# Designed miniproteins, single chains, continued (5), part 5

Each design is a single chain, and the fold is of that chain. pLDDT is the mean over its residues in the fold that is shown.

## One batch from the design tools (miniprotein)

Design m16141
Fold by ESMFold2-Fast:
Structure m16141 (fold): chain A 116 residues (1-116)
Amino acid sequence: MKLEVPPIKEPLPEEFLEEVVKRLKEALSIKDPLEATARLTVLAAEVDSRGYPELGLGIAALGMVYYFQGEIGEKEVILQQIRRLLEGDLAKGYIPSEEFVNETLAYLNLLLERIL
């Protein structure tokens, strides 16, 4: 069953999106999963500090999946895995709202379309 991803509410500047995609591709090309995850954690923190916390959380979640699986698979599968992680965090009060989850998934869908 296809995951319905909501549309992005706050579009990213194209130059910023291209920078994030480039750094994400570079991090995911690193053979050591620990080093790759560390690079993605830094990218997530930088993106959050630039005013995009939903995108930052998405990048961090992608790094976690890569660390445990050793690869990024099919877009629809990765989005479902990350949705389950985010829904768990929402239930624990670690994420502020369902709208935050939806925006995170919308940004991830955009990133995965550029890298996969």
Scores: mean pLDDT 79

Design m16142
Fold by ESMFold2-Fast:
Structure m16142 (fold): chain A 63 residues (1-63)
Amino acid sequence: SKSEVCKALRALFEAAFVTGGTDNYKKALAELKSVDPELYDEIKDKAPEEVLMIASMKFGKIC
């Protein structure tokens, strides 16, 4: 659902900017994959800065 995608995106931003660490970031990406596999497939091979830019654009459009 839209709400679950928004929660996963918030978790991704928190992992990137608040908690930090590769494991926290990967956990957040795994949560995103479970709720929006199409978005995950788009970003999975991109650098973190590109991932966060795409995620921010998506968040602004649906949240």
Scores: mean pLDDT 83

Design m16143
Fold by ESMFold2-Fast:
Structure m16143 (fold): chain A 78 residues (1-78)
Amino acid sequence: TKEEIRKKVYEELLKRGIPEELANYLIARLLNGVKLSNREIAEMTGLSVGTVSRYRRLAEKILEEVAKEYGLTPEEVR
């Protein structure tokens, strides 16, 4: 279930045009408890902080929607 949610979130990020490298960092932050700031992700990916911030908000919303489909909160998936 938790692994299924992780895979579904990752696939949804890619479908919405989020670059694969950024999607991996967003999953690490949101689901694996890795403490990465928007600035750190921007530096590692070569994207702007604004782009990372925009996609992070989208990723948080996707996680919330997917978790809700399974009757869980985002915190319970982490």
Scores: mean pLDDT 78

Design m16144
Fold by ESMFold2-Fast:
Formats: structure tokens, C-alpha cells, sequence
Structure m16144 (fold): chain A 64 residues (1-64)
């Protein structure tokens, strides 16, 4: 991932984890969806986007 893509991933992960830890599944899912869209807009490949989505979901589920 580029530096900009990596910053987007970190920000999205933090948002999803914070929401999940508070029991807000809807906000966590929204953060994951928005991060997926942002990474695609920044030129991440479909594979990179899919892997990032899976990683954020795993970390958010662990935080809940």
C-alpha cells in the first residue's frame, strides 16, 4: 500500500475498532465500508481492498 492508502487504512481501522468496542456494530460496519471505498478511490487493487476489509473486520470483531 502507498503511504496515503496506509493512512486511510489506519484511520478506518481505528474508527471500526472504537465503534465495535462500544457495541456499535452499525458504525463499525459503516467504517469498514467507507474504508473499502476510500482505498479503491486511492488506487488500491481489488485484492488489496478485499484483504484490508477482512483485516479490519477481524480486528473490530476481536475488539467487540
Amino acid sequence: LSDEQQRALVAGTKRAVDAASQGNREEADRAIDETEKRLAELGASPEQVANARAAIRTVADDAA
Scores: mean pLDDT 82

Design m16145
Fold by ESMFold2-Fast:
Structure m16145 (fold): chain A 66 residues (1-66)
Amino acid sequence: SEEEKKRDEFYAKLGELAREAVARGLTPEQVARIARHAIDLYEEKGMSIDEAVEEARRLIDELLAQ
């Protein structure tokens, strides 16, 4: 279904972002926390794929700036 395709796209993008974040120096625990937040925004709060992924990216950048 179209909904399944969007869900798969979200998790693919989130997975790529998570791998990039670990490569850039975030711990697996930090990445898991950010991923959980993005998943909540997408699945429970009805945020779009792009908005939820962008929020995850913002949080990754904030942690890397510390």
Scores: mean pLDDT 86

Design m16146
Fold by ESMFold2-Fast:
Structure m16146 (fold): chain A 100 residues (1-100)
Amino acid sequence: MMERLEEELRRVLRERLPELLEREKAGVVMTGAEQLRELAEAVRERNPEVARVLEEGAEAGEKAREGEITEEIKEILERMERLVYEAYREAGYDVPVVKK
């Protein structure tokens, strides 16, 4: 896998997790796909490769919800889940049991 992109993605997730969690606590309900899109937009200018990976994860999640699931979509979702959980652990948060 692309270790450099994964490291940058984990860094972005750690930096943005407190903000996203605060919005959810305030009653803003967001799906995992919506969270990934907001992260992608926030980092697009300084790290377009990470933004693209986040956007692909969001699109894969939306397609899977609509019942469109291929091996490629499964691989993208598994990668995103792993990276998100690793970022949560490294930031000192409890790992969520749901992806949303």
Scores: mean pLDDT 65

Design m16147
Fold by ESMFold2-Fast:
Order: structure tokens, then sequence, then C-alpha cells
Structure m16147 (fold): chain A 66 residues (1-66)
């Protein structure tokens, strides 16, 4: 069960990055919601880690575009 949720977190993070790079705002929002939902099921530490990883990925894309 945890392994399945961890896999879904990784897949959602990948979709979020791709959606943001493509400028697809709706897909990015949907991927972020999925990422946070799956990460919550893994516990508060996993949730905080997922939020940090998403933030780092978005900041990297933003810096690349600056």
Amino acid sequence: EEEEHRKRVEEALDRLVQAVRNGDTQAAIDALKELLREARKLGPEAYDEAVQRATDALNAIDAERA
C-alpha cells in the first residue's frame, strides 16, 4: 500500500513538472492535487517532503525561464 502511494506521488510529481513546462495550467493543478492527496496517505513527513520536492521543481523551472 505505501509502495503504491509512493509510486503515485512520483508519477504525480512528474506530471506536474511536465504540465508546468508545457504551460498547461489545468493539468498542473490536477497533478498537484493528486500529488498532495497521495502524499497525505504516506504521513506528515512524506507530505512535507512532497511539498518541498514540488516547490524545488517549480523554482528550478521558474529560474530557467527568468
Scores: mean pLDDT 79

Design m16148
Fold by ESMFold2-Fast:
Structure m16148 (fold): chain A 84 residues (1-84)
Amino acid sequence: ALEELRQAAKELIENFDDPEKLKEASERYAQAVREAAKTLPPSVVANLVTAIAITLVGLYVERPELKELLDEAIRRIFAAADAG
């Protein structure tokens, strides 16, 4: 669970400026969040998705043209945490 989340978070951050790769990476991270939610305490999952969301917010401050794509990725990640 943690290793899958770590790898998915890395891919999400590395691909933040490529719309297609960002979408795929956010879907992979959302899936990793759903799997982690089955085994990790809800507070741990919430803290991890909040940390990645704050990181993505930091990225679109530098790249305002990516704001809508990053907001969509953040929304997908939080929806996965709520559904798992």
Scores: mean pLDDT 76

Design m16149
Fold by ESMFold2-Fast:
Structure m16149 (fold): chain A 68 residues (1-68)
Amino acid sequence: LNKEKIFEILEQMKDYLDEELYIVLKDAIEKAIKNNNKEALITVLKELLKHAPEELKPEIEELIEELK
């Protein structure tokens, strides 16, 4: 699991998400990683992808594929 890369992308997404959504997605990612819940992590990454700028989309898509 590329935990460091996931948190790096989440940090870069801060400017593209509203504050409430950022807090919810950050909490969901932390819980999914702590519980080793791959399906929950994929779901949260897909939500991030909806809000991501074009330059971040390939990195998020790569993380989703690595988790499958």
Scores: mean pLDDT 82

Design m16150
Fold by ESMFold2-Fast:
Structure m16150 (fold): chain A 76 residues (1-76)
Amino acid sequence: LLEELREAIEAGDLERARELFGRLDEWVLSHVAASEAQMLALLEALAALRRAIDAGDTEAALKHLDVLEQVLQEVL
């Protein structure tokens, strides 16, 4: 999923990136149980990634995806 999202962003396929982001967001909400502070960090990272994808800012989207991956590694 994360790899597929990265590929879609790199290709500039924003429709695919939005679809994959939605699946990632649902997966996080369904599978991640973490502290209040960790959940807030996850939600902020998800919001930043969503904004970058919506803006078509491929470079920012990839940077925010890297941040999200780091936060997920800390809570999983």
Scores: mean pLDDT 79

Design m16151
Fold by ESMFold2-Fast:
Structure m16151 (fold): chain A 85 residues (1-85)
Amino acid sequence: SPQEIVDELVRRLREVGLPQEEVDHIRDYLLWQVSTGDRDLLLSALNGLQLMYLDKALRSTDPEERQLYLEAADLFGEAHMRLRE
């Protein structure tokens, strides 16, 4: 279900070390998208987050921060693929 995909994504974002405040904002945003029942809206949100975190990685001068953002972007991409079946 979309709810299960978002719950798993949020758990994995915490595990890779994304800051708790940032994960909480992402969780609240994506759960709001799930609540609309609009799968296309949720897909668009996940794609937008993936692109945003890729941009953060490209702008980062710290290798550890860059790696963190790339891992986050990959997780958004995996969630997008799972939501598409």
Scores: mean pLDDT 88

Design m16152
Fold by ESMFold2-Fast:
Structure m16152 (fold): chain A 58 residues (1-58)
Amino acid sequence: MITYSDEEIEQLAREIVDRQRAGTPRSEVLKELFDLYKKMSDEDQERFSATLERIQGE
Protein backbone atom coordinates (compact mmCIF):
# COMPACT_ATOMS: atom_id res chain seq x y z
CA MET A 1 0.00 0.00 0.00
CA ILE A 2 1.37 3.40 -0.96
CA THR A 3 1.89 5.92 1.87
CA TYR A 4 0.40 9.38 1.27
CA SER A 5 2.45 12.51 2.01
CA ASP A 6 1.07 15.35 4.15
CA GLU A 7 0.81 17.47 0.97
CA GLU A 8 -1.20 14.75 -0.85
CA ILE A 9 -3.55 14.38 2.15
CA GLU A 10 -4.02 18.18 2.36
CA GLN A 11 -4.77 18.35 -1.40
CA LEU A 12 -7.27 15.45 -1.29
CA ALA A 13 -9.03 16.89 1.78
CA ARG A 14 -9.29 20.35 0.18
CA GLU A 15 -10.75 18.81 -3.00
CA ILE A 16 -13.47 17.08 -0.94
CA VAL A 17 -14.31 20.27 1.00
CA ASP A 18 -14.36 22.31 -2.24
CA ARG A 19 -16.86 19.82 -3.70
CA GLN A 20 -19.03 20.06 -0.56
CA ARG A 21 -18.94 23.89 -0.71
CA ALA A 22 -19.79 23.83 -4.45
CA GLY A 23 -23.06 22.01 -3.66
CA THR A 24 -22.08 18.54 -4.90
CA PRO A 25 -24.73 15.98 -3.80
CA ARG A 26 -23.96 14.33 -0.44
CA SER A 27 -24.13 10.82 -2.00
CA GLU A 28 -21.38 11.70 -4.54
CA VAL A 29 -19.12 13.19 -1.85
CA LEU A 30 -19.63 10.12 0.40
CA LYS A 31 -18.79 7.78 -2.51
CA GLU A 32 -15.56 9.73 -3.16
CA LEU A 33 -14.67 9.64 0.56
CA PHE A 34 -15.29 5.86 0.69
CA ASP A 35 -13.11 5.34 -2.42
CA LEU A 36 -10.28 7.37 -0.84
CA TYR A 37 -10.48 5.61 2.55
CA LYS A 38 -10.29 2.11 1.02
CA LYS A 39 -6.97 3.05 -0.69
CA MET A 40 -5.41 4.38 2.55
CA SER A 41 -3.68 2.69 5.49
CA ASP A 42 -5.24 3.15 8.96
CA GLU A 43 -2.59 5.80 9.78
CA ASP A 44 -3.28 7.69 6.53
CA GLN A 45 -7.06 7.48 7.16
CA GLU A 46 -6.58 9.09 10.61
CA ARG A 47 -4.39 11.88 9.15
CA PHE A 48 -6.89 12.44 6.33
CA SER A 49 -9.87 12.57 8.74
CA ALA A 50 -8.06 15.06 11.02
CA THR A 51 -7.10 17.24 8.02
CA LEU A 52 -10.65 17.11 6.61
CA GLU A 53 -12.13 18.18 9.99
CA ARG A 54 -9.62 21.07 10.26
CA ILE A 55 -10.40 22.37 6.74
CA GLN A 56 -14.19 21.98 7.25
CA GLY A 57 -13.81 24.14 10.40
CA GLU A 58 -12.23 26.97 8.38
Scores: mean pLDDT 78

Design m16153
Fold by ESMFold2-Fast:
Structure m16153 (fold): chain A 79 residues (1-79)
Amino acid sequence: SKLEEVARKVRELIINGDTDGLERLANENKELIQKGLEEVLKTSDNPLIRKLAELGLELLDKNPILAANLFTTIVELLG
């Protein structure tokens, strides 16, 4: 899916230390990341995963890089 592709790309950029690439990808895919995090809040009953999704949503405008990192972490945790 598009969401899995974006999560994979975020992870690759983090592993490579590509801060500029990660910031660009996060800003270009902000709406997709937002919708993904909102879907986690609608579907997950795990309180820790929900807290990570809430933090990601709060950080979308303030720190897109950290929001994208939280997003890919949640995707990995959900399998």
Scores: mean pLDDT 86

Design m16154
Fold by ESMFold2-Fast:
Structure m16154 (fold): chain A 92 residues (1-92)
Amino acid sequence: SAAPLSVEDIHKAVQAMFRALAAREAGKEELKKKYLEELSKYIKKEFKEEDTEEELEEAIIEAAEESNTPEAKELREIIERRREAREKVAAK
């Protein structure tokens, strides 16, 4: 979509992502689908039910950066820190 993302849209997208991930972990297929559809609505991209947290995070960051959202840089730094923490845990 050519429409710029607001900070509110980014917050809603992040919330939808975490809800989708939580629903997936709980085995709640209908809720997972609902939240992935909400995420898709905010960032105008199609997602698969098996998409990883990293793939969902990257899609949100890319949409924010493409929309020149001021918070995109901070969002990327937060996500990169989360990825580094996950990698360190997986390596142990």
Scores: mean pLDDT 74

Design m16155
Fold by ESMFold2-Fast:
Structure m16155 (fold): chain A 72 residues (1-72)
Amino acid sequence: SAKLEEARELFREGAKLADEALKSKEALKKVLELAAEMARLLAEAFREEGREDLAKKWEEMAKEVEEELKKL
């Protein structure tokens, strides 16, 4: 799935920023933005595979991350 590959790339980008997230609110915001985007892509990927149960869980996770972003 192309969306799974894109999610993996976002995870790698997030990992690169992880060390900086503890030093900077700006870096933390970027990590959370990438996490939300990854969660959305995983939800779409699981929906394409017929796993609506997992798709819903990842959509809920994306919403929770987006809620945390609003607090920063």
Scores: mean pLDDT 79

Design m16156
Fold by ESMFold2-Fast:
Structure m16156 (fold): chain A 76 residues (1-76)
Amino acid sequence: MVEEEIERVRREMREVGRRALERMTEAAREAKTERERRLLLETGEGVEQLSLAVGRTVEESLRRKAEKERLEEELE
């Protein structure tokens, strides 16, 4: 159950990062200055990396919650 949810979160976060990168790349094509284009591309990369980091944080949270539930089952 937890593993299935973690896998889903990883997939969704990867997709969020991909879409953000695509949008920033599209904006970069329309940018009028080189500096603006570079900032948009760097922002896209940053958002992609952040989405992966969020996915890992959620994974850790879910694993921690599952462990707590297991401990609660041992203690009545």
Scores: mean pLDDT 78

Design m16157
Fold by ESMFold2-Fast:
Structure m16157 (fold): chain A 88 residues (1-88)
Amino acid sequence: EELKKQFEKAAEVYRELAEKNIKTLDEARAFLEKHRDELGEKLVEASLAEIERMIKESGMTIPEAFKRLAESYERAAKNYEKAVEYAK
């Protein structure tokens, strides 16, 4: 259930970042660092790399990239919840 909690927390953090209309990756990194102990180092770094990829490949704005990540992690958390339910 550690992964489910991480995905749920990641979704919450990314949704808040999208709503704040953050315009720089530096501000985004600072916000994610406040949640580093909850998200874990690997997830924070992977998230920032994915956002950079989305911006460069798709021309997305930073808020749009965070919104997509929030939706992705919300879906991942729900999938984990469903898998645990069926495993029991």
Scores: mean pLDDT 73

Design m16158
Fold by ESMFold2-Fast:
Structure m16158 (fold): chain A 91 residues (1-91)
Amino acid sequence: SVKKLVEEQKARLEKEAEEALAAGADPEEIEKKLKEQKELLDLFANGDIDGIVDKIIKELLAQGKITQEQAEEMREPMLEELKRLRDEWFA
């Protein structure tokens, strides 16, 4: 079940977050990272590959790492790659 796999992965992420906090990591940064990772897992599980790609592209644009033209060019290849990964992982 895809739901079971997502639940197991969320539990692993929570455990990793607890270990990072115990090692002295910043609680606010760990909470943000955990939230973002869980959100991506939910999008992936729901088959919302467009949502995942849009989120990644927005983040890269906000960081000034890519231009609008580069964002448009990379969207389709990224969609194809993530759809293949989804079909392989959740088949």
Scores: mean pLDDT 77

Design m16159
Fold by ESMFold2-Fast:
Structure m16159 (fold): chain A 91 residues (1-91)
Amino acid sequence: MAEELLEALDSPDPKVRLEAVLKASTLEDREERLRILTKAADSPSPEVRVLAAKGLGALGTPEAAEILRKLVDDEDPAVAEAAKEALRAIE
């Protein structure tokens, strides 16, 4: 499952990429969620990075907080705002 979601994040179809990050946010395995959301945070798509920030905030682990701290300096204002909001929720 995790490998399939990681491949979907590289899809040329934006709907497939968005569905992959949403599905990752509901995975029962916290380590698999962190791995997929970490890759989503590095996506060239700002829409995917916004959802990754929200998912990392919901995960709420120290590792997720580290990724969110990097996203607060993102070039896209919506991504930066989502990351700041997620950090406030877990701190």
Scores: mean pLDDT 78

Design m16160
Fold by ESMFold2-Fast:
Structure m16160 (fold): chain A 85 residues (1-85)
Amino acid sequence: SFEDLEKDVNLFISNLKSKPPPAKNLAVVLKNSFDFYKLLFLGHPKPIIEKFLKPFYEHLLKDKAYSDLKTELESLKNIIEKYST
């Protein structure tokens, strides 16, 4: 459900906030973007995953600023995969 997706994303964000940059910076960007796209897509999980979280994750993989966040990025990938089907 969307409520489960939102809970998993918010838990991930909370874990990032407890860490030093760049993880803490990622928490702010992800929170603001997730809140925007959740309203844009009316809480429908599929477009949030396909149009926002998956492209966002792929962007983070290419950005050298986040290269040290391999464990955190794996957690985000698991959220994406969990809600993709």
Scores: mean pLDDT 86

Design m16161
Fold by ESMFold2-Fast:
Structure m16161 (fold): chain A 111 residues (1-111)
Amino acid sequence: MSEEIIEKVRKAVAEGYRLEGKPELAEKMEKSSLEEILEFIKEILIKEGADEKELEKILEEAKKLIEEGKALEAIATFISGVAKIYGLGPSDEQVEAWKKALKEKVEEALK
């Protein structure tokens, strides 16, 4: 269910902050909703010079998906939107390499 996905994302973000020596931020993330986590990331990116209007639009689309119970689609929408703002799309060669790696891993799991 979407709640399990949200909890996993929350724990992953919190663990990342603990590994960086920021336990106060980790505790905040563990207690935050998915919407609050995405808003926090938006605020950080705006402070780093990202386009506020584009980030707000991406966040609004993600919030709508969260309201519809589509947590995975919301996360994917936010991440892809942020990557597009920064021009951080993987090259066609990297995409092909990732597809090959995923295919091999799936084929090994099915053996």
Scores: mean pLDDT 69

Design m16162
Fold by ESMFold2-Fast:
Structure m16162 (fold): chain A 96 residues (1-96)
Amino acid sequence: PVSDEEIEERLEELRKLLGNEEVVELARETYRLLADPNAAREDILEAYIRAALEAARILIEQGREEELREQAEWTVENNPSENNRAVARAILELIA
């Protein structure tokens, strides 16, 4: 389980990386759902994809599309999480 303190640390790191409050708020919503034992798997995945795609658009605008592609391709092949792989596939579809 992720604590509220750990969530805020991750959100601060994301804020420093992307400089976009909309993405930070989407990430907070996703982390809140991950911490909620009553959240449906589908709702968690949908929130995760939504937050990741918004972050991906910012990275593309910053000229970091190739870094994003390489990271997403690596995740599809190597990440043990089905949710992380699904998110990475959505990112690859966005930039394809």
Scores: mean pLDDT 76

Design m16163
Fold by ESMFold2-Fast:
Structure m16163 (fold): chain A 93 residues (1-93)
Amino acid sequence: DLVQQAVQRVLDAAQQQGVPQLGQSAVDLITTSVRTGDMTPRQAHATGVGLSQGIRNRDYDLIIRLGDLYSQSSNPQVSRLAQQLRDLTLQAQ
């Protein structure tokens, strides 16, 4: 399951880096975006890989860029979660 692989990669990276809240925020964005149709399972996997790399490498700019792709979603839950991911990423710097 591509979505489950994306979720697991993000959670593993967040656990390794000691940023569980950031990891959970990223997972919430991915799972909600798949549910609302803002992400296909393939897009969720690609996004999860990118977010996990950003978390592992402390590449906060990458995390922000990936989250911001969803900040202007027509689905208020998705845009809110994208903003929350941005805010948590800025706090982790």
Scores: mean pLDDT 88

Design m16164
Fold by ESMFold2-Fast:
Structure m16164 (fold): chain A 67 residues (1-67)
Amino acid sequence: SSTERLKEQILKLLSEGPRTQSELAKALKASQSTVSKALRELAKEGKVRLVPSSDGKRTIATLASDA
């Protein structure tokens, strides 16, 4: 499915370091809502951690294996 492919691409990008939701959307040519859905699913699966930026306006994604 398109969501599963996107989740795989997100994990690959996050293996290179933490990224914001908007950075992932730009890199993957996807909408922020699509990336948000994929990140939520990855977080539920325990593969990614989501944290708000200091101003609360961005979501930062990291690999969850270090948590």
Scores: mean pLDDT 80

Design m16165
Fold by ESMFold2-Fast:
Structure m16165 (fold): chain A 77 residues (1-77)
Amino acid sequence: TAAAHARFFAALAEASPDPALSAALARLAELAARYAAGDESALPGLEAAAREAEALLASLPEEERLELFRRARELVA
């Protein structure tokens, strides 16, 4: 669900040791939460933030990316 995605992105931001990645994920979480709450004006920003966060995540070594996702899942469990 959109609300579950927003919580997961917030958890990823909290788990990230990189300030740039953390900021991008926090922005994505904020926009996802607004969209989940019915704010359709958030959608263009959400799409842009998702692309930025995806590019930053893709630049991480695979092992670091998997560890980040593991920590985020623990935070939302």
Scores: mean pLDDT 83

Design m16166
Fold by ESMFold2-Fast:
Structure m16166 (fold): chain A 99 residues (1-99)
Amino acid sequence: MKLEDYLTPEQLEAMRRDIEASLAKQPNPDEARKRLEELAKKYGLPVEALYEIARIRFNKQEVTLEDLDYLSQLTKEEIIELLKKYSAHPGLQKYAEEL
């Protein structure tokens, strides 16, 4: 199942720009990107979904390395439930509902 089936290319590009802008503000952007990618692999979820969960859970516009460390303590089931209930993107909610 691909995220591109649930979100428009424009929505995906906007989210990817927001992720890159947020990561660039971290003291070590490469480490932050690596951490996010490792979490995506661990949970079998796209980076955009994990970033959205970190943003929702901490009610922040910028996601920090510390936020990603806390995210790593959640189960996959908890992450999916947070996406279903709280994502600002209807496509991400629908993607999570079909997982």
Scores: mean pLDDT 76

Design m16167
Fold by ESMFold2-Fast:
Structure m16167 (fold): chain A 79 residues (1-79)
Amino acid sequence: MEEEREARRAALRAAFDALLKEYGISLTPEQRAKLDAFLDELVERGVRTDEEIDALIDKNPELRPFRELVRRVLEAAGL
């Protein structure tokens, strides 16, 4: 369902925003756009395992420095 996907996307984005604020991390506009696209792909593909997450991060070199942050956000979102 599109509604369910939108809810998951919103939850992941909120979790990322909260974690970025907690650690005082500011993203560039390019990093933010890449992160948003990555989250959209996670939701559309139904990715849930660490192996699948690592594979998607490896496809997005700009997100490799944020690999651990991505995992923490997914854990916080119940994934």
Scores: mean pLDDT 71

Design m16168
Fold by ESMFold2-Fast:
Structure m16168 (fold): chain A 77 residues (1-77)
Amino acid sequence: MEVKLTGKDGSEVTVEVPEVLSTDEAVDILVKYTGVSRNAVLAAIGFIQGIYKLPSDTVKAELLPKINKLALLIESL
């Protein structure tokens, strides 16, 4: 599925990804396309996994834009 991600500089990119990702795949995609730190991305993923009651090894691609926004917020703190 296509997901729209926002970088640290405010740039936007559309990326084609599987509907379900491993946590490692989701981290690598977000770091590569947004420039957000791995630590901020991991923290955002953990928070979203907790809210949505997902396994710690699983990320739904539809949640990547929410994780991206949260990771940007965490990095700005």
Scores: mean pLDDT 86

Design m16169
Fold by ESMFold2-Fast:
Structure m16169 (fold): chain A 72 residues (1-72)
Amino acid sequence: VSPAALRPLSEEEREELIEDIAKLASETFSKEEVDEIRKKLEAANPRTLAELLDLFAELVKEILERKKKEEA
């Protein structure tokens, strides 16, 4: 893990990264799923990039598992 990923995020950096993640996710996920990801990341208030990415990965996993059930 890069030392930069463990650095505390400023409020601005966190908001910008969440928005960037939401834009990236919008290429794969529906608007509803992207809105869910954004809201949950904002509510969790991650302190570092590593925490933000870990939370994002968990949310993506939940959405993909839900999607598999809907398509089955």
Scores: mean pLDDT 77

Design m16170
Fold by ESMFold2-Fast:
Structure m16170 (fold): chain A 87 residues (1-87)
Amino acid sequence: SEAERLAKRIIEALKKDPTVVSLILRAIKGGVSVEELAKALGITPEEAQRIIDRLKDVPVEELVQILTLALTGDEEEAIKRLTEYLS
């Protein structure tokens, strides 16, 4: 349930501001602070660190596909796939 809540927050942020895709990808690569990611997603720094830790080893192609699904209207599939990684 916490993993699903975080997945939904990511998708909500992406729908509000598509540039959040770039921010998430940069954060996973270490190019953005945990605090900046937390602020962008409206979550705690501890939750943002969890997202980075869980997603950092996921193939970039898979992450891009999930984030693209969120932006192109397949929100349910994007939430499902993100929840699996965040669990």
Scores: mean pLDDT 82

Design m16171
Fold by ESMFold2-Fast:
Structure m16171 (fold): chain A 64 residues (1-64)
Amino acid sequence: LSEEDKEKIREVLKKKYPTEEEARKAFLEKFPNASEFAVLNHLAALLLMQGEEKRAEEIASLTE
């Protein structure tokens, strides 16, 4: 991916999921039987893609 593509993806994801709560809700709407482990893994991956590296690491540590 080019830097331009990465920036575009980051903007789209931040606009679509501006908060962890909204990201969690959207994931559970699609996968209502998802475990907390699955939700946390999804949030960590999403935050990493949004450039929120420290918060992604914090959430990822909860799944270990």
Scores: mean pLDDT 78

Design m16172
Fold by ESMFold2-Fast:
Formats: C-alpha cells, sequence, structure tokens
Structure m16172 (fold): chain A 75 residues (1-75)
C-alpha cells in the first residue's frame, strides 16, 4: 500500500539520520516534513468523509505546531 511504502521511506531516512548523528535542526526539519505529509493525507480522508476541510485544517495545524514546539524543547 501507499502508506506502507511511505513508512518504509521514513524508516530508511530515520536510520540514515541516526547513523550519521544528524544535527538536531535536521531532525526537526525531518519531523516537520513527516507531519506535513501526514496532514495532507488526513485532509484527503476528511474530504472523502464530507467534513469541513477548513476546520479540519485549522485543528490539524494547531496540533502539529504544538507537537513540533514540544519536540523542539526536548532538543
Amino acid sequence: SEAAKRVEEYEKEWREFEENNAPKEEWLEFLKKVAEERFEELLKKAEKAGLNLEEVKEKAEEIIKKELEEFKKML
């Protein structure tokens, strides 16, 4: 499935970051990229379900921003 292929790609990129002891800034950018890609997939699912996309988008953006801020504090 498309989702399984994306997980494999993320795991490969994660392993490369871990092996190369990547800087914290690169980890943050990677996590932001993953979050944004997952957000786009959620929007597509919400659209198919007939949900208000603008409301879903605003809520998802708030959650992603909060999670990234929390992760940044851990760095």
Scores: mean pLDDT 69

Design m16173
Fold by ESMFold2-Fast:
Structure m16173 (fold): chain A 74 residues (1-74)
Amino acid sequence: SSSVESAIKFIEDVLKEELANTDDEEAKKKLEEIAKRTIEKLRSNPNASEEEILKLLNEFMAEVNRVLKEAKAK
Protein backbone atom coordinates (compact mmCIF):
# COMPACT_ATOMS: atom_id res chain seq x y z
CA SER A 1 0.00 0.00 0.00
CA SER A 2 1.05 3.64 -0.44
CA SER A 3 1.02 4.06 3.38
CA VAL A 4 3.48 1.16 3.77
CA GLU A 5 5.70 2.58 1.00
CA SER A 6 5.64 6.04 2.69
CA ALA A 7 6.54 4.45 6.05
CA ILE A 8 9.48 2.57 4.46
CA LYS A 9 10.69 5.83 2.84
CA PHE A 10 10.46 7.57 6.25
CA ILE A 11 12.57 4.81 7.87
CA GLU A 12 15.16 5.01 5.05
CA ASP A 13 15.37 8.82 5.39
CA VAL A 14 15.79 8.64 9.20
CA LEU A 15 18.47 5.94 8.82
CA LYS A 16 20.39 8.00 6.21
CA GLU A 17 20.31 11.13 8.42
CA GLU A 18 21.37 9.33 11.63
CA LEU A 19 24.18 7.40 9.86
CA ALA A 20 25.49 10.75 8.55
CA ASN A 21 25.38 12.24 12.09
CA THR A 22 27.14 9.45 14.04
CA ASP A 23 30.72 8.11 13.90
CA ASP A 24 30.04 5.17 16.30
CA GLU A 25 30.33 1.99 14.18
CA GLU A 26 28.44 -0.12 16.76
CA ALA A 27 25.57 2.40 16.76
CA LYS A 28 25.53 2.42 12.92
CA LYS A 29 25.19 -1.40 12.84
CA LYS A 30 22.35 -1.32 15.41
CA LEU A 31 20.52 1.44 13.48
CA GLU A 32 20.81 -0.55 10.22
CA GLU A 33 19.48 -3.72 11.92
CA ILE A 34 16.55 -1.83 13.52
CA ALA A 35 15.65 -0.24 10.16
CA LYS A 36 15.93 -3.59 8.30
CA ARG A 37 13.75 -5.37 10.89
CA THR A 38 11.04 -2.67 10.83
CA ILE A 39 11.00 -2.55 7.00
CA GLU A 40 10.68 -6.38 6.91
CA LYS A 41 7.68 -6.18 9.30
CA LEU A 42 6.04 -3.53 7.09
CA ARG A 43 6.68 -5.53 3.88
CA SER A 44 5.33 -8.74 5.49
CA ASN A 45 1.97 -6.98 6.09
CA PRO A 46 1.13 -4.87 2.98
CA ASN A 47 -2.48 -4.49 4.26
CA ALA A 48 -1.42 -3.07 7.65
CA SER A 49 -3.80 -0.45 9.06
CA GLU A 50 -2.64 3.15 9.56
CA GLU A 51 -2.73 2.46 13.34
CA GLU A 52 -0.45 -0.61 12.95
CA ILE A 53 1.96 1.37 10.72
CA LEU A 54 2.07 4.26 13.22
CA LYS A 55 2.76 1.81 16.09
CA LEU A 56 5.69 0.29 14.16
CA LEU A 57 7.08 3.75 13.35
CA ASN A 58 6.80 4.82 17.01
CA GLU A 59 8.61 1.64 18.11
CA PHE A 60 11.28 2.26 15.43
CA MET A 61 11.87 5.84 16.64
CA ALA A 62 12.04 4.70 20.29
CA GLU A 63 14.73 2.09 19.40
CA VAL A 64 16.66 4.67 17.31
CA ASN A 65 16.62 7.16 20.22
CA ARG A 66 17.77 4.44 22.66
CA VAL A 67 20.75 3.49 20.42
CA LEU A 68 21.78 7.14 19.99
CA LYS A 69 21.51 7.80 23.76
CA GLU A 70 23.71 4.74 24.49
CA ALA A 71 26.29 5.91 21.90
CA LYS A 72 26.51 9.38 23.53
CA ALA A 73 27.15 7.79 26.96
CA LYS A 74 30.46 6.19 25.75
Scores: mean pLDDT 85

Design m16174
Fold by ESMFold2-Fast:
Structure m16174 (fold): chain A 64 residues (1-64)
Amino acid sequence: SRFQQLISQGRLRELLREEIERLRLDPTNLGAWFRLRYILDTYSDRFSPEELERLRREGEEAAA
């Protein structure tokens, strides 16, 4: 899948952008929410604490 391909290529920020955009279009998209959370939890070491907090907030705002 595109999700697995972007992970294998290290394109985490592109993946996060796509999942956040999916949530903005459909806040009830549980799949997008779970994938967003998975990336932020699994690859938290790839982001600064400030960037992590910003991305989590963007996801929550998109889902609201």
Scores: mean pLDDT 80

Design m16175
Fold by ESMFold2-Fast:
Structure m16175 (fold): chain A 91 residues (1-91)
Amino acid sequence: MAKEYIEKALAEAEKAGDVLAAQAFRRALRLLEEGKTPRNVSSALTFLDLGAAYGNEKAAEYARKAKEILEKEYKPLLEELEKEAAKYNAS
């Protein structure tokens, strides 16, 4: 389901000629296709935020929906990444 909204965001960005937004959304899709690891999901969320910032309102709306789905579905993986980061940032 998240992939469907990212594909819609990409289509809106491509239609509008928003090259930076389109590149961000393509990278988010590639990361999710490589695997749903904590790192890949976290990076995909970052690229959805970048795409939304560069894109038009429609692209941003689809990116926001994809982000909400990913955050909800992969919350345990994202919490794992935060715990690892906190452990290594303690120095």
Scores: mean pLDDT 80

